# Designed miniproteins, single chains, continued (3), part 6

Each design is a single chain, and the fold is of that chain. pLDDT is the mean over its residues in the fold that is shown.

## One batch from the design tools (miniprotein)

Design m8178
Fold by ESMFold2-Fast:
Structure m8178 (fold): chain A 58 residues (1-58)
Amino acid sequence: SGITSVWSLGGGEGLKIAEEVAKQGLSDEVTVEVPGTTPEKEFEKMRSLGVKNVKYIG
């Protein structure tokens, strides 16, 4: 039991989702999954916006 939200599938979507997750205080409850091609800078930005759980899909 536990819901993992998968919201980031590349591009700028992950950043928008990270902003919303942080804004709503869902950082501990939401995992943002990103394609294996996602740049390191995108991870940095998502974490800087307050997302604690970011990982690659797969």
Scores: mean pLDDT 66

Design m8179
Fold by ESMFold2-Fast:
Structure m8179 (fold): chain A 83 residues (1-83)
Amino acid sequence: MTREELEVRLRFLESEIDTLKERLKQAKSPEDIESIIKDLNTLKAEIDRLLAEVPEDDQELRTRFNELKAKIDELIEEAKSKL
């Protein structure tokens, strides 16, 4: 995968995470919250897959993906606190 393609996927993931953050703010039922946690875990798995495609010398891009993983982990903990 090219660096340009990885950056496009990174931006898509950022948008999806922001969408899930807004869904979490609006979630009122435990079922909605559990659905959001499942979606967040799915995005985290996709980030791990994309990290395997990042060149070893591209530390900047690797850092950016790891920052998204940290953001997902924070949102999962926030979601669990609402249960």
Scores: mean pLDDT 86

Design m8180
Fold by ESMFold2-Fast:
Structure m8180 (fold): chain A 86 residues (1-86)
Amino acid sequence: SAAAKSMAHFQEAGVLLANGSDKDDILNHIGEATGESPSKIEKWIEEGRLKDIGELLQKRVPSLPQEEIETLIEMAKGKLYEDKKR
């Protein structure tokens, strides 16, 4: 199902973030989980539009806890800021 696919991509993004993987791979999985392009997700994270990403995830996976969404997005934001510092 679409919800199962979105959940799998969300979980994979979390694993990649924990392992310090490439930002483009992480953004691709968040994009697949939300149904949006990776470039749009990157822009929304940089603009602090974290609630918009959370709303897309909640719409695709209603059972996904908001706390888990917030944790993933904060980790992704940290990763983007580290890459920008290079």
Scores: mean pLDDT 80

Design m8181
Fold by ESMFold2-Fast:
Structure m8181 (fold): chain A 88 residues (1-88)
Amino acid sequence: AMDKSLEELMAEAEAAIRAGAESPDVEAHGARAVELVEEALELAYVSGNFEKAEEIKERAVAALEAAGPAFAPVKERVEAAYERVLKE
């Protein structure tokens, strides 16, 4: 939901990434993480806080890299989402 705080969305995204790293269902947990990161990026963008959008991307990428190579497609989706919110 768009009414969640940025920190709440990112905490849930990081939790989903950790759950995926410990679970055979990387795809489902990865999809959930992307949804939460996309909501956080959109909230930062709508608020005009482009610096926060960059921080959100960096946090998500760091968590995905720590989770391992199985999350490479999820990382690409997060990077693509960040690029989309930067476009006017």
Scores: mean pLDDT 77

Design m8182
Fold by ESMFold2-Fast:
Structure m8182 (fold): chain A 74 residues (1-74)
Amino acid sequence: MDEILEEFRRRLEELRETAESLEEFRKGADKAAQEALARVVAAHPGDGEVLQRALEEMARLVREATEEAERRLE
C-alpha cells in the first residue's frame, strides 16, 4: 500500500507542475486516484480497514495538491 500511495503522491506532484489549467489538473488527479484505488483494492481484497486508510490518505494528498494548483493557476 505505501508504495502505491507514494507513487500517487509523485503523480500529483508531476500534475501540479505540468498542468496548464485547473481542469487539466483535476482530470489528471481523478484518473490517478482511480488507478491507485484499483491497485489498493487488488492488493488487499476484502480489507475494509486498509481501503479506508488509503482513501483518507489519498483524499488528504488530493486536497493539498489541489490547493497548491489553485494558487499557481488561479
Scores: mean pLDDT 80

Design m8183
Fold by ESMFold2-Fast:
Structure m8183 (fold): chain A 100 residues (1-100)
Amino acid sequence: SLRDEVIEELQKMKDEADKLINDPSLTEEEKALLEYVKNILDQLIEVVRTGSLEEVKEALENAIKFLEELKNYARSKGLDKVAEFLEKMIEKLKEILEKL
């Protein structure tokens, strides 16, 4: 189902965040931001699993807005690996939203 496909894509994003967190070159601040991103993805997975189409769309739109702000914060702090990861994730979330 489309719902299962969206959950799978969000889970892949979490797995990519976990791989990045295990990079020994990352600072504690970068790792903390990635853990926060994983929590956002967990909340999105829950909404996708249980919510209506309108609730899923709203949650994705809100997550995209918040992640854009987080990306700008990461760039302002010179956290380039986190900013690059967030940019790729945001584009993928936008693609998911367009399919709904």
Scores: mean pLDDT 89

Design m8184
Fold by ESMFold2-Fast:
Structure m8184 (fold): chain A 70 residues (1-70)
Amino acid sequence: AAGLAKVTVTTALGDGGFAVGDATASNGEKGKALFDVRGVGSPAMFFTEKGERPGTVISTDGKNATIEIK
């Protein structure tokens, strides 16, 4: 879908249902992302210097994720 920023998370570290990793948005913004490792449809949050943006997991393997940001 054109219009919403996608955030790519690589090599996230976590156990017990949540992971945190370095994240880069499709618009070039960098930060951290926290996501539920249970998978697609789960809530996520993207943290940058400019603030936090809620999102939804659209793909994950538990270490890597793509998040759709509002």
Scores: mean pLDDT 74

Design m8185
Fold by ESMFold2-Fast:
Structure m8185 (fold): chain A 86 residues (1-86)
Amino acid sequence: QLDQAEIAAIAQFAGVSEAEAIERLQKLGASSLVDLLTKYIGDSEKAQKAANLIASSDLTLFEIGQQVGIPYQVLAQARRALVEGV
């Protein structure tokens, strides 16, 4: 189950309400932010690091991509899936 801090982080990441964040994760077949990011990145360790930075920092997606070694476009695509629910 998602904790409150993770739900809040996903809501801020996607620019949606906390209720919408939960619904969109479920619609995408993801159980967590790490699970969602793993689907786009293809690397669960990098997905975990990116999810931790999204939840614990005010870094931009570009800065997170640089620190973790993930292309910005991949993180932006994951965010778009949460925003659009597709």
Scores: mean pLDDT 80

Design m8186
Fold by ESMFold2-Fast:
Structure m8186 (fold): chain A 90 residues (1-90)
Amino acid sequence: YEKKKEEIKEKALEESREKSRELAKEMKEEGKSKEEILKKVVEESEKIVEEIILKTAEEEGIGLSKEEKEELLEKAREIAEEVVREVLEE
């Protein structure tokens, strides 16, 4: 069970990173400001993580604690910020 929780966390962060990069690149190509890109990418990253957590809890009965969820969301935000910086430096 603990291994499944770790796999869920890893999957959530991987998907959020991939989508963050896609969104940041797309918004950059559209000429959006750095502030707009950062805000939207962070929001979408957190949303993706929450959706994966919710879906897994409902479909597989594997829930994360409030603390685990908060830690995961914080990591997703950090990843999103790093991805935006990388995309803007390209």
Scores: mean pLDDT 81

Design m8187
Fold by ESMFold2-Fast:
Structure m8187 (fold): chain A 88 residues (1-88)
Amino acid sequence: SQLEQQLQQAKQQALAQPSDEQALQVLQQGVYDAALAAGLSEEQAQQVADAARQTFLDSLKQGFSLEQALDIAVQTALALAEGFLRRQ
């Protein structure tokens, strides 16, 4: 889907950043933009972006690599965004 492609682009852009803080900013913005493009409201897109942010941080705390933490965050964002789209 276009949503999956945009979330994968957000992951790749975040992975290219020189720090975890910059990776988080790029991930959060990319997830928000992808959710809006998929037809979510601004409030729903913010919830998806916040969930991705929290999942990313929690995954890093659990000892996952940057790439694994980004994968888990993007999968969480996809599941939540698809859940919102199915309720419309």
Scores: mean pLDDT 89

Design m8188
Fold by ESMFold2-Fast:
Structure m8188 (fold): chain A 91 residues (1-91)
Amino acid sequence: MAEAIRALVRRLEEAAREAKARGLDAEAALEEALREAAKETGLSVEEVRERFEAYAERLAEAARAAGDESATPERVREALKGAIALELAAA
């Protein structure tokens, strides 16, 4: 489990670095993803955003428990935004 969580966070950070290197707007990509998730789920954009933030916090806690002592909710949120931007650019 621990290695899988560390590998996931590493992949997200790699994707975020690539998105930044390509000049992708990670914030705009997140807003687009949140709007699509809201349409798909029937939730408000605000409710989906709260769930995204909660997920980032839990993933950061899991990464720290797995030995990544530098994992913060902010770092994980930025990595997730970059990974989303890269995924949307690839579609």
Scores: mean pLDDT 82

Design m8189
Fold by ESMFold2-Fast:
Structure m8189 (fold): chain A 76 residues (1-76)
Amino acid sequence: SELAALQKEYAKAQEEAARVAEAFLRGEASVEEVIAAMERVAEILKKWLEAQGHSDLIPELDKLLAEDIEALRRLA
């Protein structure tokens, strides 16, 4: 049940992140709003990974997120 709840939260967060990214491309949202949406998706994914016994993958996810955030900030 916990994994099913996390899957629903993840799907919702991804949909929200996609909408914010589209708004950013149209000049209707800030880069900080895109970053916040990406961080929300990553936090849910970390909980999913931990629940599945893959907490060892969290540092790599954090590294990839940091690289993506740096790239996005260069667009601002």
Scores: mean pLDDT 85

Design m8190
Fold by ESMFold2-Fast:
Structure m8190 (fold): chain A 71 residues (1-71)
Amino acid sequence: MEEEIQEEVELALVEIWFALGKKYKDPETLEKAAERAQELAERSTNPVIREDARKIAEDAKKLAEEYKKEK
């Protein structure tokens, strides 16, 4: 239960970073979100958290690369 609650909090935090990175077109925030989401996806034993985190990691990495190309 403690680990599960902690992972849910971590997922919410990476979702917030992803949303902020998208809103402000900040590749550094998106890279941070992707890294944290990838770590959570690898670490979690909960299939729902793993899938959600994996998806955020993938989407955040794609957006970070797109915003970097705009420089």
Scores: mean pLDDT 79

Design m8191
Fold by ESMFold2-Fast:
Structure m8191 (fold): chain A 59 residues (1-59)
Amino acid sequence: DTVTGTVVSIDKNLKTAKVKLADGKVYTVGEKASGGIDLQAITPIEKLKIGQTVEFKKL
């Protein structure tokens, strides 16, 4: 199961991003399912760009 969201900020050192979904809420994306992570990245965090709309895996 995936959701589409728009990247609003990126932390490349921590490999996390904040993304806004169609519901208007901001979710935390990580490369692994862990505490504080709402969605799992499909595209590696370092390849994401602010303003990009892409798919993320639901946790």
Scores: mean pLDDT 80

Design m8192
Fold by ESMFold2-Fast:
Structure m8192 (fold): chain A 87 residues (1-87)
Amino acid sequence: MLSKELREKLRKVLTEAWENGDSFEETVLKIAKELNAGLTDEQIERFKKLGVSDEVLEEIRKLPKPSPEQQAAFDSLLDAFEKMKKA
């Protein structure tokens, strides 16, 4: 479950990335750096299927292991992005 605080942080980063015209992979990298959290191997494979480059994923992998709340945040983003990709 995402806290209201974490949800607000994600909303701000997503809005800023959209306004700046950032690519999908640039947006993902910005979120990971803002949270100072890496991705699980399963999340990396899912982002790779969505078109995030191996170079960006390796940069994210070097960040600290995500907390359960941070992992849930990335899972929520993956679910949203996968739905957008299928629409």
Scores: mean pLDDT 76

Design m8193
Fold by ESMFold2-Fast:
Structure m8193 (fold): chain A 111 residues (1-111)
Amino acid sequence: MEKVKVEIKVRIELSSGEVMEFEAEEEVEGDDAEALRRLLERALVSGAVNAMNYLEEKEGVKEVKVEIELEEVRPVRPGEEERYRGRVKITGEADGKTYEARIEVELRARS
C-alpha cells in the first residue's frame, strides 16, 4: 500500500481579529479515503475545542452554536496531490456581546 504524507493546517480566526495557526504532519494510506476523512474531522474537532475553550476562558461564553462544512475526501493516486478543506463556525454570546470563531482546516496529501 502506498503511504501519503499529509500536511495539516488549522486556522482559527476570532471576531476580535486574533488569528491562531497550527501545523502538523501525518502519514496515511493514500487509497484510504475514510482515514483521510477522519483525519480532517479530527483536526476540525481539535480546532473547534480550542476556539470554544478560548471563548469560555477569555469572554465567558458557555453556550455556542456550531456549524460544520466538509469537502468530499477522495483517495490520493500515486504521484498526485489532493487537498481537502473543512470549516467550522462557532457563534456564542456573553455579557450582551456576540462572539464568533471561524476554524479552517486544510489537508494537503501527496504520494
Scores: mean pLDDT 80

Design m8194
Fold by ESMFold2-Fast:
Structure m8194 (fold): chain A 73 residues (1-73)
Amino acid sequence: MEIEAAEKVARLIARLGDAGAVDEEAVKAVGEVMEKMKGKSADEVVEAVEETLIKERPEAAELAREVAEEEKA
């Protein structure tokens, strides 16, 4: 469901933001990915967001993968 995907992504962004791993440009890129991923499963949306965050902030790639894996579980 769209709401479930949005909640998972919001938690992922909040956790990465608390760690200083997300800025406004990364959040904007995530929003664009979520718009393109409408109708996909929550896990597919989280995976696409994870890939986008790794591209925007390569230095935080390991943290992004860990948080995304937790949200998929």
Scores: mean pLDDT 75

Design m8195
Fold by ESMFold2-Fast:
Structure m8195 (fold): chain A 69 residues (1-69)
Amino acid sequence: SNERKATLLLVAAAIRSITSPDHEALVQLFKEFNESKDVEEAKKLLQKVAETTKSPELRRVAKEVAELL
């Protein structure tokens, strides 16, 4: 669950970073999975995924996206 939410945020943030930064769209995406979630919690999920994942590619992307948020 948390890893899947973080992966969706990573994909959304990566796509947005290419086209244009959109903080509000990230908040909206997160909200659709849990009503009390914010960008701050998204940052924490991304940081946790970077810390715990065994995938070097996911670790790299999670770190970079968390730093952009």
Scores: mean pLDDT 62

Design m8196
Fold by ESMFold2-Fast:
Structure m8196 (fold): chain A 92 residues (1-92)
Amino acid sequence: SKEEKLINVQLQLWLLVQELDRRLAAGEISREEAKKLFIEAVNYLYEQYKDYISKEELLTFLDRLASWAREQGRDDVAEIIEEAKKELEKKY
């Protein structure tokens, strides 16, 4: 269903954010590489699911994800998510 596809996209992005946060905290990845990976993942998932999810639904989810990151004191992660949101808005 459309709802199941939206939940799947949201879960994939949330899991990626958790993994990037872990790698950034461990010094295993640079901020620029993490930003590139997250932007690529957002664009890829939107392109794959755009017939099932709206751009507005994805942008709203990214806003919630960035808010979560800021609540965790992870401003670097929040900025990466906010940049991915801007890139999605510009590209589509």
Scores: mean pLDDT 88

Design m8197
Fold by ESMFold2-Fast:
Structure m8197 (fold): chain A 86 residues (1-86)
Amino acid sequence: MEELKKLTPEQKKKIGEFLNKLYSAKSRDEALEAAREFAKGMTPEELEALINYLKGWLEYTTNPEDKAFLEAVIKALEEILEEKRK
């Protein structure tokens, strides 16, 4: 919480596109799959920025179901980031 990451315009645009993909999904399973597919097209730096942004959102999330969903999305993104770093 002590670090506030200032997002660049490009990072904000990518995060916005990601959120639009999640929002257009008909189910949480579909949203999670859409998140994985979108993340495959991102650079490691863009993915790291997105993960940090979502972790910030997680701190403001009080609903247990929404928190669990965000944690699942973050985990999926971290797995893809790890694969890209190989």
Scores: mean pLDDT 75

Design m8198
Fold by ESMFold2-Fast:
Structure m8198 (fold): chain A 104 residues (1-104)
Amino acid sequence: SGGESVARLLEDTARKADELAAKSKDKKTSDLLKQASELFREAARRAREGDLDGALALARQATALSDKAGDIATKEGFSKEVRDLATRETAALIELVGAQLDQE
């Protein structure tokens, strides 16, 4: 049942990416965060289906896009939101790895 727990965390992470995208005035940053949000939602779906390898790959791709957006969002004054998002991303990746290790 680790898939459901991590799926909820991935969906919460996607919501935080969408919230930051809505606040950013930089079009490229907003677009990167929206793309990251969509990838986190797909990762959540994969986790629920038991495809933890696919979920981890998508979550890593989403995190890379979010990291690119985070530098500009921090300069816009959203350092707290960037840090909150990064914390949630790290927690989701840790839970995904843990869930994979629980699969024999």
Scores: mean pLDDT 88

Design m8199
Fold by ESMFold2-Fast:
Structure m8199 (fold): chain A 95 residues (1-95)
Amino acid sequence: SDEAIEKALEEAKEKNKPLWEELGKLLNVSEEEIEQAIERLEGELKKVIKEVGLDGSKEYLDRIVTDSRASPEAKEILAEIVKTFYDTVKKVAGS
């Protein structure tokens, strides 16, 4: 359900807060720019889950990391962020 996906994304956002803060510092971007990036990622992820299902969304999340032009350090943080999103959505919305 939409409510289960939204709840899972909120839980993932809370779990990822320290990683988003670290990524923001590493990229030298404002807290406002990080909030905008989170909102865009959550919106796109919700659409992908609805279109291809939860398992298909894993490929989408992996491609965010792989296609990123970020430094190796930033890619490592981003990989942990996307892993937390996937694991949380699978646990909360996959039931």
Scores: mean pLDDT 78

Design m8200
Fold by ESMFold2-Fast:
Structure m8200 (fold): chain A 75 residues (1-75)
Amino acid sequence: DKELGELESRLSPVTAEILRAAAELGGPEVFEAAKRALEAGASEGEIARTILEEAQRLGRDELVAAIGEILGSPK
């Protein structure tokens, strides 16, 4: 998706991987939350947190696990 590619280009490799996982595993709600945070000037940590919170809210356990792997061990 061209929109995903444009967003990825604005982020570090780690945050870009999280955004990619969100697009593949989280569905449109998680992706829109991430996009909204980025456009609001959120930090990379805030973008990652937004994706994680939406994934948890929607029960996207596969995405939560993927984010945990990308960031290191979830606590």
Scores: mean pLDDT 75

Design m8201
Fold by ESMFold2-Fast:
Structure m8201 (fold): chain A 94 residues (1-94)
Amino acid sequence: SLLEKAKELLKEAKKLVDEKKDLDKAAELAIEALRLARQALKENPLSSIEDEIDEILAEADEIARKLEELGYHKQALEIEVEVGLLRIEVGLSK
């Protein structure tokens, strides 16, 4: 499923950030996960996936915060833009 793949990508991104390795790849994985979550929201009613979307948003915010702390300001901002887009689409789906 798209949401399962998104969660796997976020888990890999978090591992890279925690290990302080390949931080550009970590950001790319988080962005891809958020895009997959947005696609899942277009294909599924929000009521069926809301908890999974909330989990994805929380994990992506944590990754962005950690990247910001490591000085990867551009990468953190790019993730937060995708987070903002997903939050808007969640709001529109209510």
Scores: mean pLDDT 87

Design m8202
Fold by ESMFold2-Fast:
Structure m8202 (fold): chain A 66 residues (1-66)
Amino acid sequence: ASQEELLKQANEALNVARDPNASVEDLQKARDAARAILSQPDLSPEVIAKAVEALELANQRLKEKA
């Protein structure tokens, strides 16, 4: 995938993770998307930063809902 495509996916995952109305299913999808992005080689620092933020926030919110 292109860096632009990965950045878009990271932003989408982060937006879901930040959404106060996100369901458990939405947060799980955001977590899984962020993990998939971070498994890619040669990521730009911006993509890494956004994907890490999305993953951390989704994980925190999923833990709080358990």
Scores: mean pLDDT 85

Design m8203
Fold by ESMFold2-Fast:
Structure m8203 (fold): chain A 76 residues (1-76)
Amino acid sequence: SAAKLQEMLDLLISSDDAQRRQIILERGVAANDEFVKAAQNATPAQRQELYKKLGELLVTINRLLQQANAIRAALG
């Protein structure tokens, strides 16, 4: 459901635990078809909330990618 997708995005954004974020991401990949279906079946109001949460998630993902790239560079 769209509510389940929003809950997962909230958990990812609010998580201070790198391991918890990784587990959420891995489970999200496994549930990709369910998330796509939830987004397609969302009401206009739910879509607006999901867009806001997606924006927050993209900021979080970009920060994590920058951290991962810095570690990768240090290891090379």
Scores: mean pLDDT 69

Design m8204
Fold by ESMFold2-Fast:
Structure m8204 (fold): chain A 110 residues (1-110)
Amino acid sequence: SSKFKEIEEKLLKELNELIKELDEKLAKAKSEKEKLEYIVEFLHKVEDLVQEAIDEGIKEKVEGKDIISLVEKASDKVLDYLKKHKAPEELIELVEMRKKKAIDYVKIKS
């Protein structure tokens, strides 16, 4: 649907902007603690962004499989970024858990 493409484009654009902001912050960070704090803040913003995309998709009656594909694309991009930056395994597991819960939620609502 045209609404699906609109939601996808907005989600991926905003996610790319958050990744760019985080990348700039990590490059200027003065300690491992400061880097971790920036990553945690980033993950909070990502959770909100993905939830907004899910809620909009459900409201606009987008097919569940398409909403799931958005959750997968966004989550996998975040996981790739965390692995590239050698983030703690606990944060990687947190994102994987959030991905699974979001997909399960969409399946129940669809």
Scores: mean pLDDT 90

Design m8205
Fold by ESMFold2-Fast:
Structure m8205 (fold): chain A 66 residues (1-66)
Amino acid sequence: SKKKEQIEYLEKAIKAETIEEFIKYVSKAMGVEEEVLREPIEEALKAGMTLEKFKEMVKENIESLK
């Protein structure tokens, strides 16, 4: 199912070692192009966000999807 595929991609995102890898898997989970997520993620990083904090948010989202 689409939901199962989304969870699979999000689980790959929480294992990402780079922002680019994270964007790749989150974009696949959301069904959007990577460029759609890259700009807001880069702006959030400039504002003090981290890859680790993004992963924590995705982990919480996975729990809400189950």
Scores: mean pLDDT 83

Design m8206
Fold by ESMFold2-Fast:
Structure m8206 (fold): chain A 88 residues (1-88)
Amino acid sequence: SAAAEAAGRAAVEAVRRAGAAATDALNQSKQLTEQDPEAGYRGARSIAGVARAEMARAARDPAAKPEAERLTAEVDSLLQEIEAQYKA
């Protein structure tokens, strides 16, 4: 139905919005981690956790699941970079 298609598009947009916000915030946390590793990494873990929860919620719609999986992988990759900076 047109309503189901609209709901699917809205869910995909919600995932993309959450992923973009998380990427921006994680890039800021990456810069903070260079100056204050503990605060930067703690912030990054919080950002990643919120983003995963929001994307998981949107991915209840099957249309959003592939985009949520892709963007969750990007968030996890950025968090791994920040963790590597923290442990350096």
Scores: mean pLDDT 89

Design m8207
Fold by ESMFold2-Fast:
Structure m8207 (fold): chain A 83 residues (1-83)
Amino acid sequence: MEAIELAAEAAGLYTEEIVKLKSDNPAPMSPEGAREAARALIEAGLVSPEAIIERSLERLKEMGAPQEVIDEVERMLEEVRRA
């Protein structure tokens, strides 16, 4: 998967976990909106794919997201960092 798509998916997964925690309130952005925002920021050169994935991972860990989601985003980070 391209680095930009990995970052978009990581941002989407984080937003999905926020939506699950706030079932009666909308997230600041939909999961799909988060994916599109991540792509736009990377394409504009404002942020790296790795930075988006790292930030998403930190926030998922901070909020106590399910370990399965944390593991998936950690795998995405490793894939982006693979030499």
Scores: mean pLDDT 76

Design m8208
Fold by ESMFold2-Fast:
Structure m8208 (fold): chain A 78 residues (1-78)
Amino acid sequence: SEEDKKKAILAAKGALLEALRRMRETGLKELELETEVFGIPVKVKIKGLEAEVIVEVDGKTYKIKFDLEKNTYELKEL
């Protein structure tokens, strides 16, 4: 549903911010993080200026690709 997509995007952004914070603290250029945002399971993979986030909401899996240079994202239901 559209509401599930909005939840997926919010959870993905939350996990992405946490991953970016850890990269700044550690100086790492790549990071993979598994976490939960508002009880939603999220997997984040960042490499350079690109991030891929996998989110599970209400039994559906979403892949969100972030372009950190352009500040854009693409959402795909898996």
Scores: mean pLDDT 84

Design m8209
Fold by ESMFold2-Fast:
Structure m8209 (fold): chain A 80 residues (1-80)
Amino acid sequence: SAEEAIETLEKALEEMKKGKDRSEEIIKAIKELADEGVISIETGIGYILRIIGAKLDGNLEEIIRTAEEVIKLAKESLKK
């Protein structure tokens, strides 16, 4: 569900702040949010590409920022 995808993102985000790589779980949760229609497919693809790019660059901070943006967007979408 969308709520479970948000929980997965929040858990993955906290683990990444502890230095654990959870980028795969974040990508999977973003895909789930797009599949559920919480975010558009285009928006989901954009976020996934940002995470892949950040991962290739070793930029953990960018993955964390991207996950925070997705969580905020998904929560705002569910309020409407």
Scores: mean pLDDT 84

Design m8210
Fold by ESMFold2-Fast:
Structure m8210 (fold): chain A 73 residues (1-73)
Amino acid sequence: DEERRRREIEVAAFLVSTAAGLDKEEARELLEAGREEELLAKAEEIIAKIKDPEAHVAKLRSKAPEFRAMLPG
């Protein structure tokens, strides 16, 4: 099911990009290309450079409504 695959990639891209502060479109493109290892390496590098954990957590919380909108009804 192409629609299911697209949804799975979009959810995964949103989760990884939100957690690491990456661009969602870049994350989606890497996942569609089967480059999950490269995406995770980029995410880990960005997370390691976070200097303000409170600001990062606040950004994650601000994305919670967007994530809820991506879930099936």
Scores: mean pLDDT 69

Design m8211
Fold by ESMFold2-Fast:
Formats: C-alpha cells, sequence, structure tokens
Structure m8211 (fold): chain A 92 residues (1-92)
C-alpha cells in the first residue's frame, strides 16, 4: 500500500541518519515523507496516526528553521510549519 511504501522510505532514511552525515536536504525529505504519511492517514480517517505523522513533520520543519538560511530548504520549512500547525488543529 501507499502507507507501507512511505513507512519503508521513512525507516530507510532514518536508518541512514545513524550511519551518514545527515544533510538539511535529507531532513527536509524526511519531513515531507512524514507529512505525506499524515495526509494518507487523514484521508483514511485515522486521526490519531495522522496527528502523530504531522507532529513528526512539524518537528523536523521547526528544526530546519533553526539552521541559518543558506537556501531553499529553510524557505520550504518556513512555508510548511503554519500549514502543519493548521492541519493538526483541524484534527478532532
Amino acid sequence: SSIDSLQQQIAELEAKSKTEKFSADKALQLGELHEQLGNLYEQKGNTELARSSYFSALSIYRFLLNIPPPGSTYLTAQKKVPVLKLKIKSLK
């Protein structure tokens, strides 16, 4: 399933973060995968798993905002944070 595929991609990327120097670009990719996973859980009506996935994405995007802004990664994270905050608040 799409959820199984996203979970596998997340697990592989998180495993790489333990053995390789983890770049801001890889962190952004991980955040986007968690956001996509949250969207799929929300579409399926799984509010608790959607919320958890959105919080994971939000945490990563907030981390990226604490890195000095050398380029597009910071700007993408800055755009994503208010969207994820709104999505989380919309879950009931």
Scores: mean pLDDT 83

Design m8212
Fold by ESMFold2-Fast:
Structure m8212 (fold): chain A 65 residues (1-65)
Amino acid sequence: MEADEKIKNALIEQLKEAGVSDEEIERLKKMTLDEIVDKLAEIFGLPKEKVREMVEYLKEQLEKE
């Protein structure tokens, strides 16, 4: 799924910017989008619902083009 792959890559870049180690980034590349969303919620202290809204927004932006 191309949109999921693009979103997953964007979220991984956000986690890298947040100081997640290269070892964890390699692990994240093998995770599902849902697992990455959980990781973002954990790291940023956000509700999963808020992170899911950000993912939906990114998906809409990627598909709009």
Scores: mean pLDDT 73

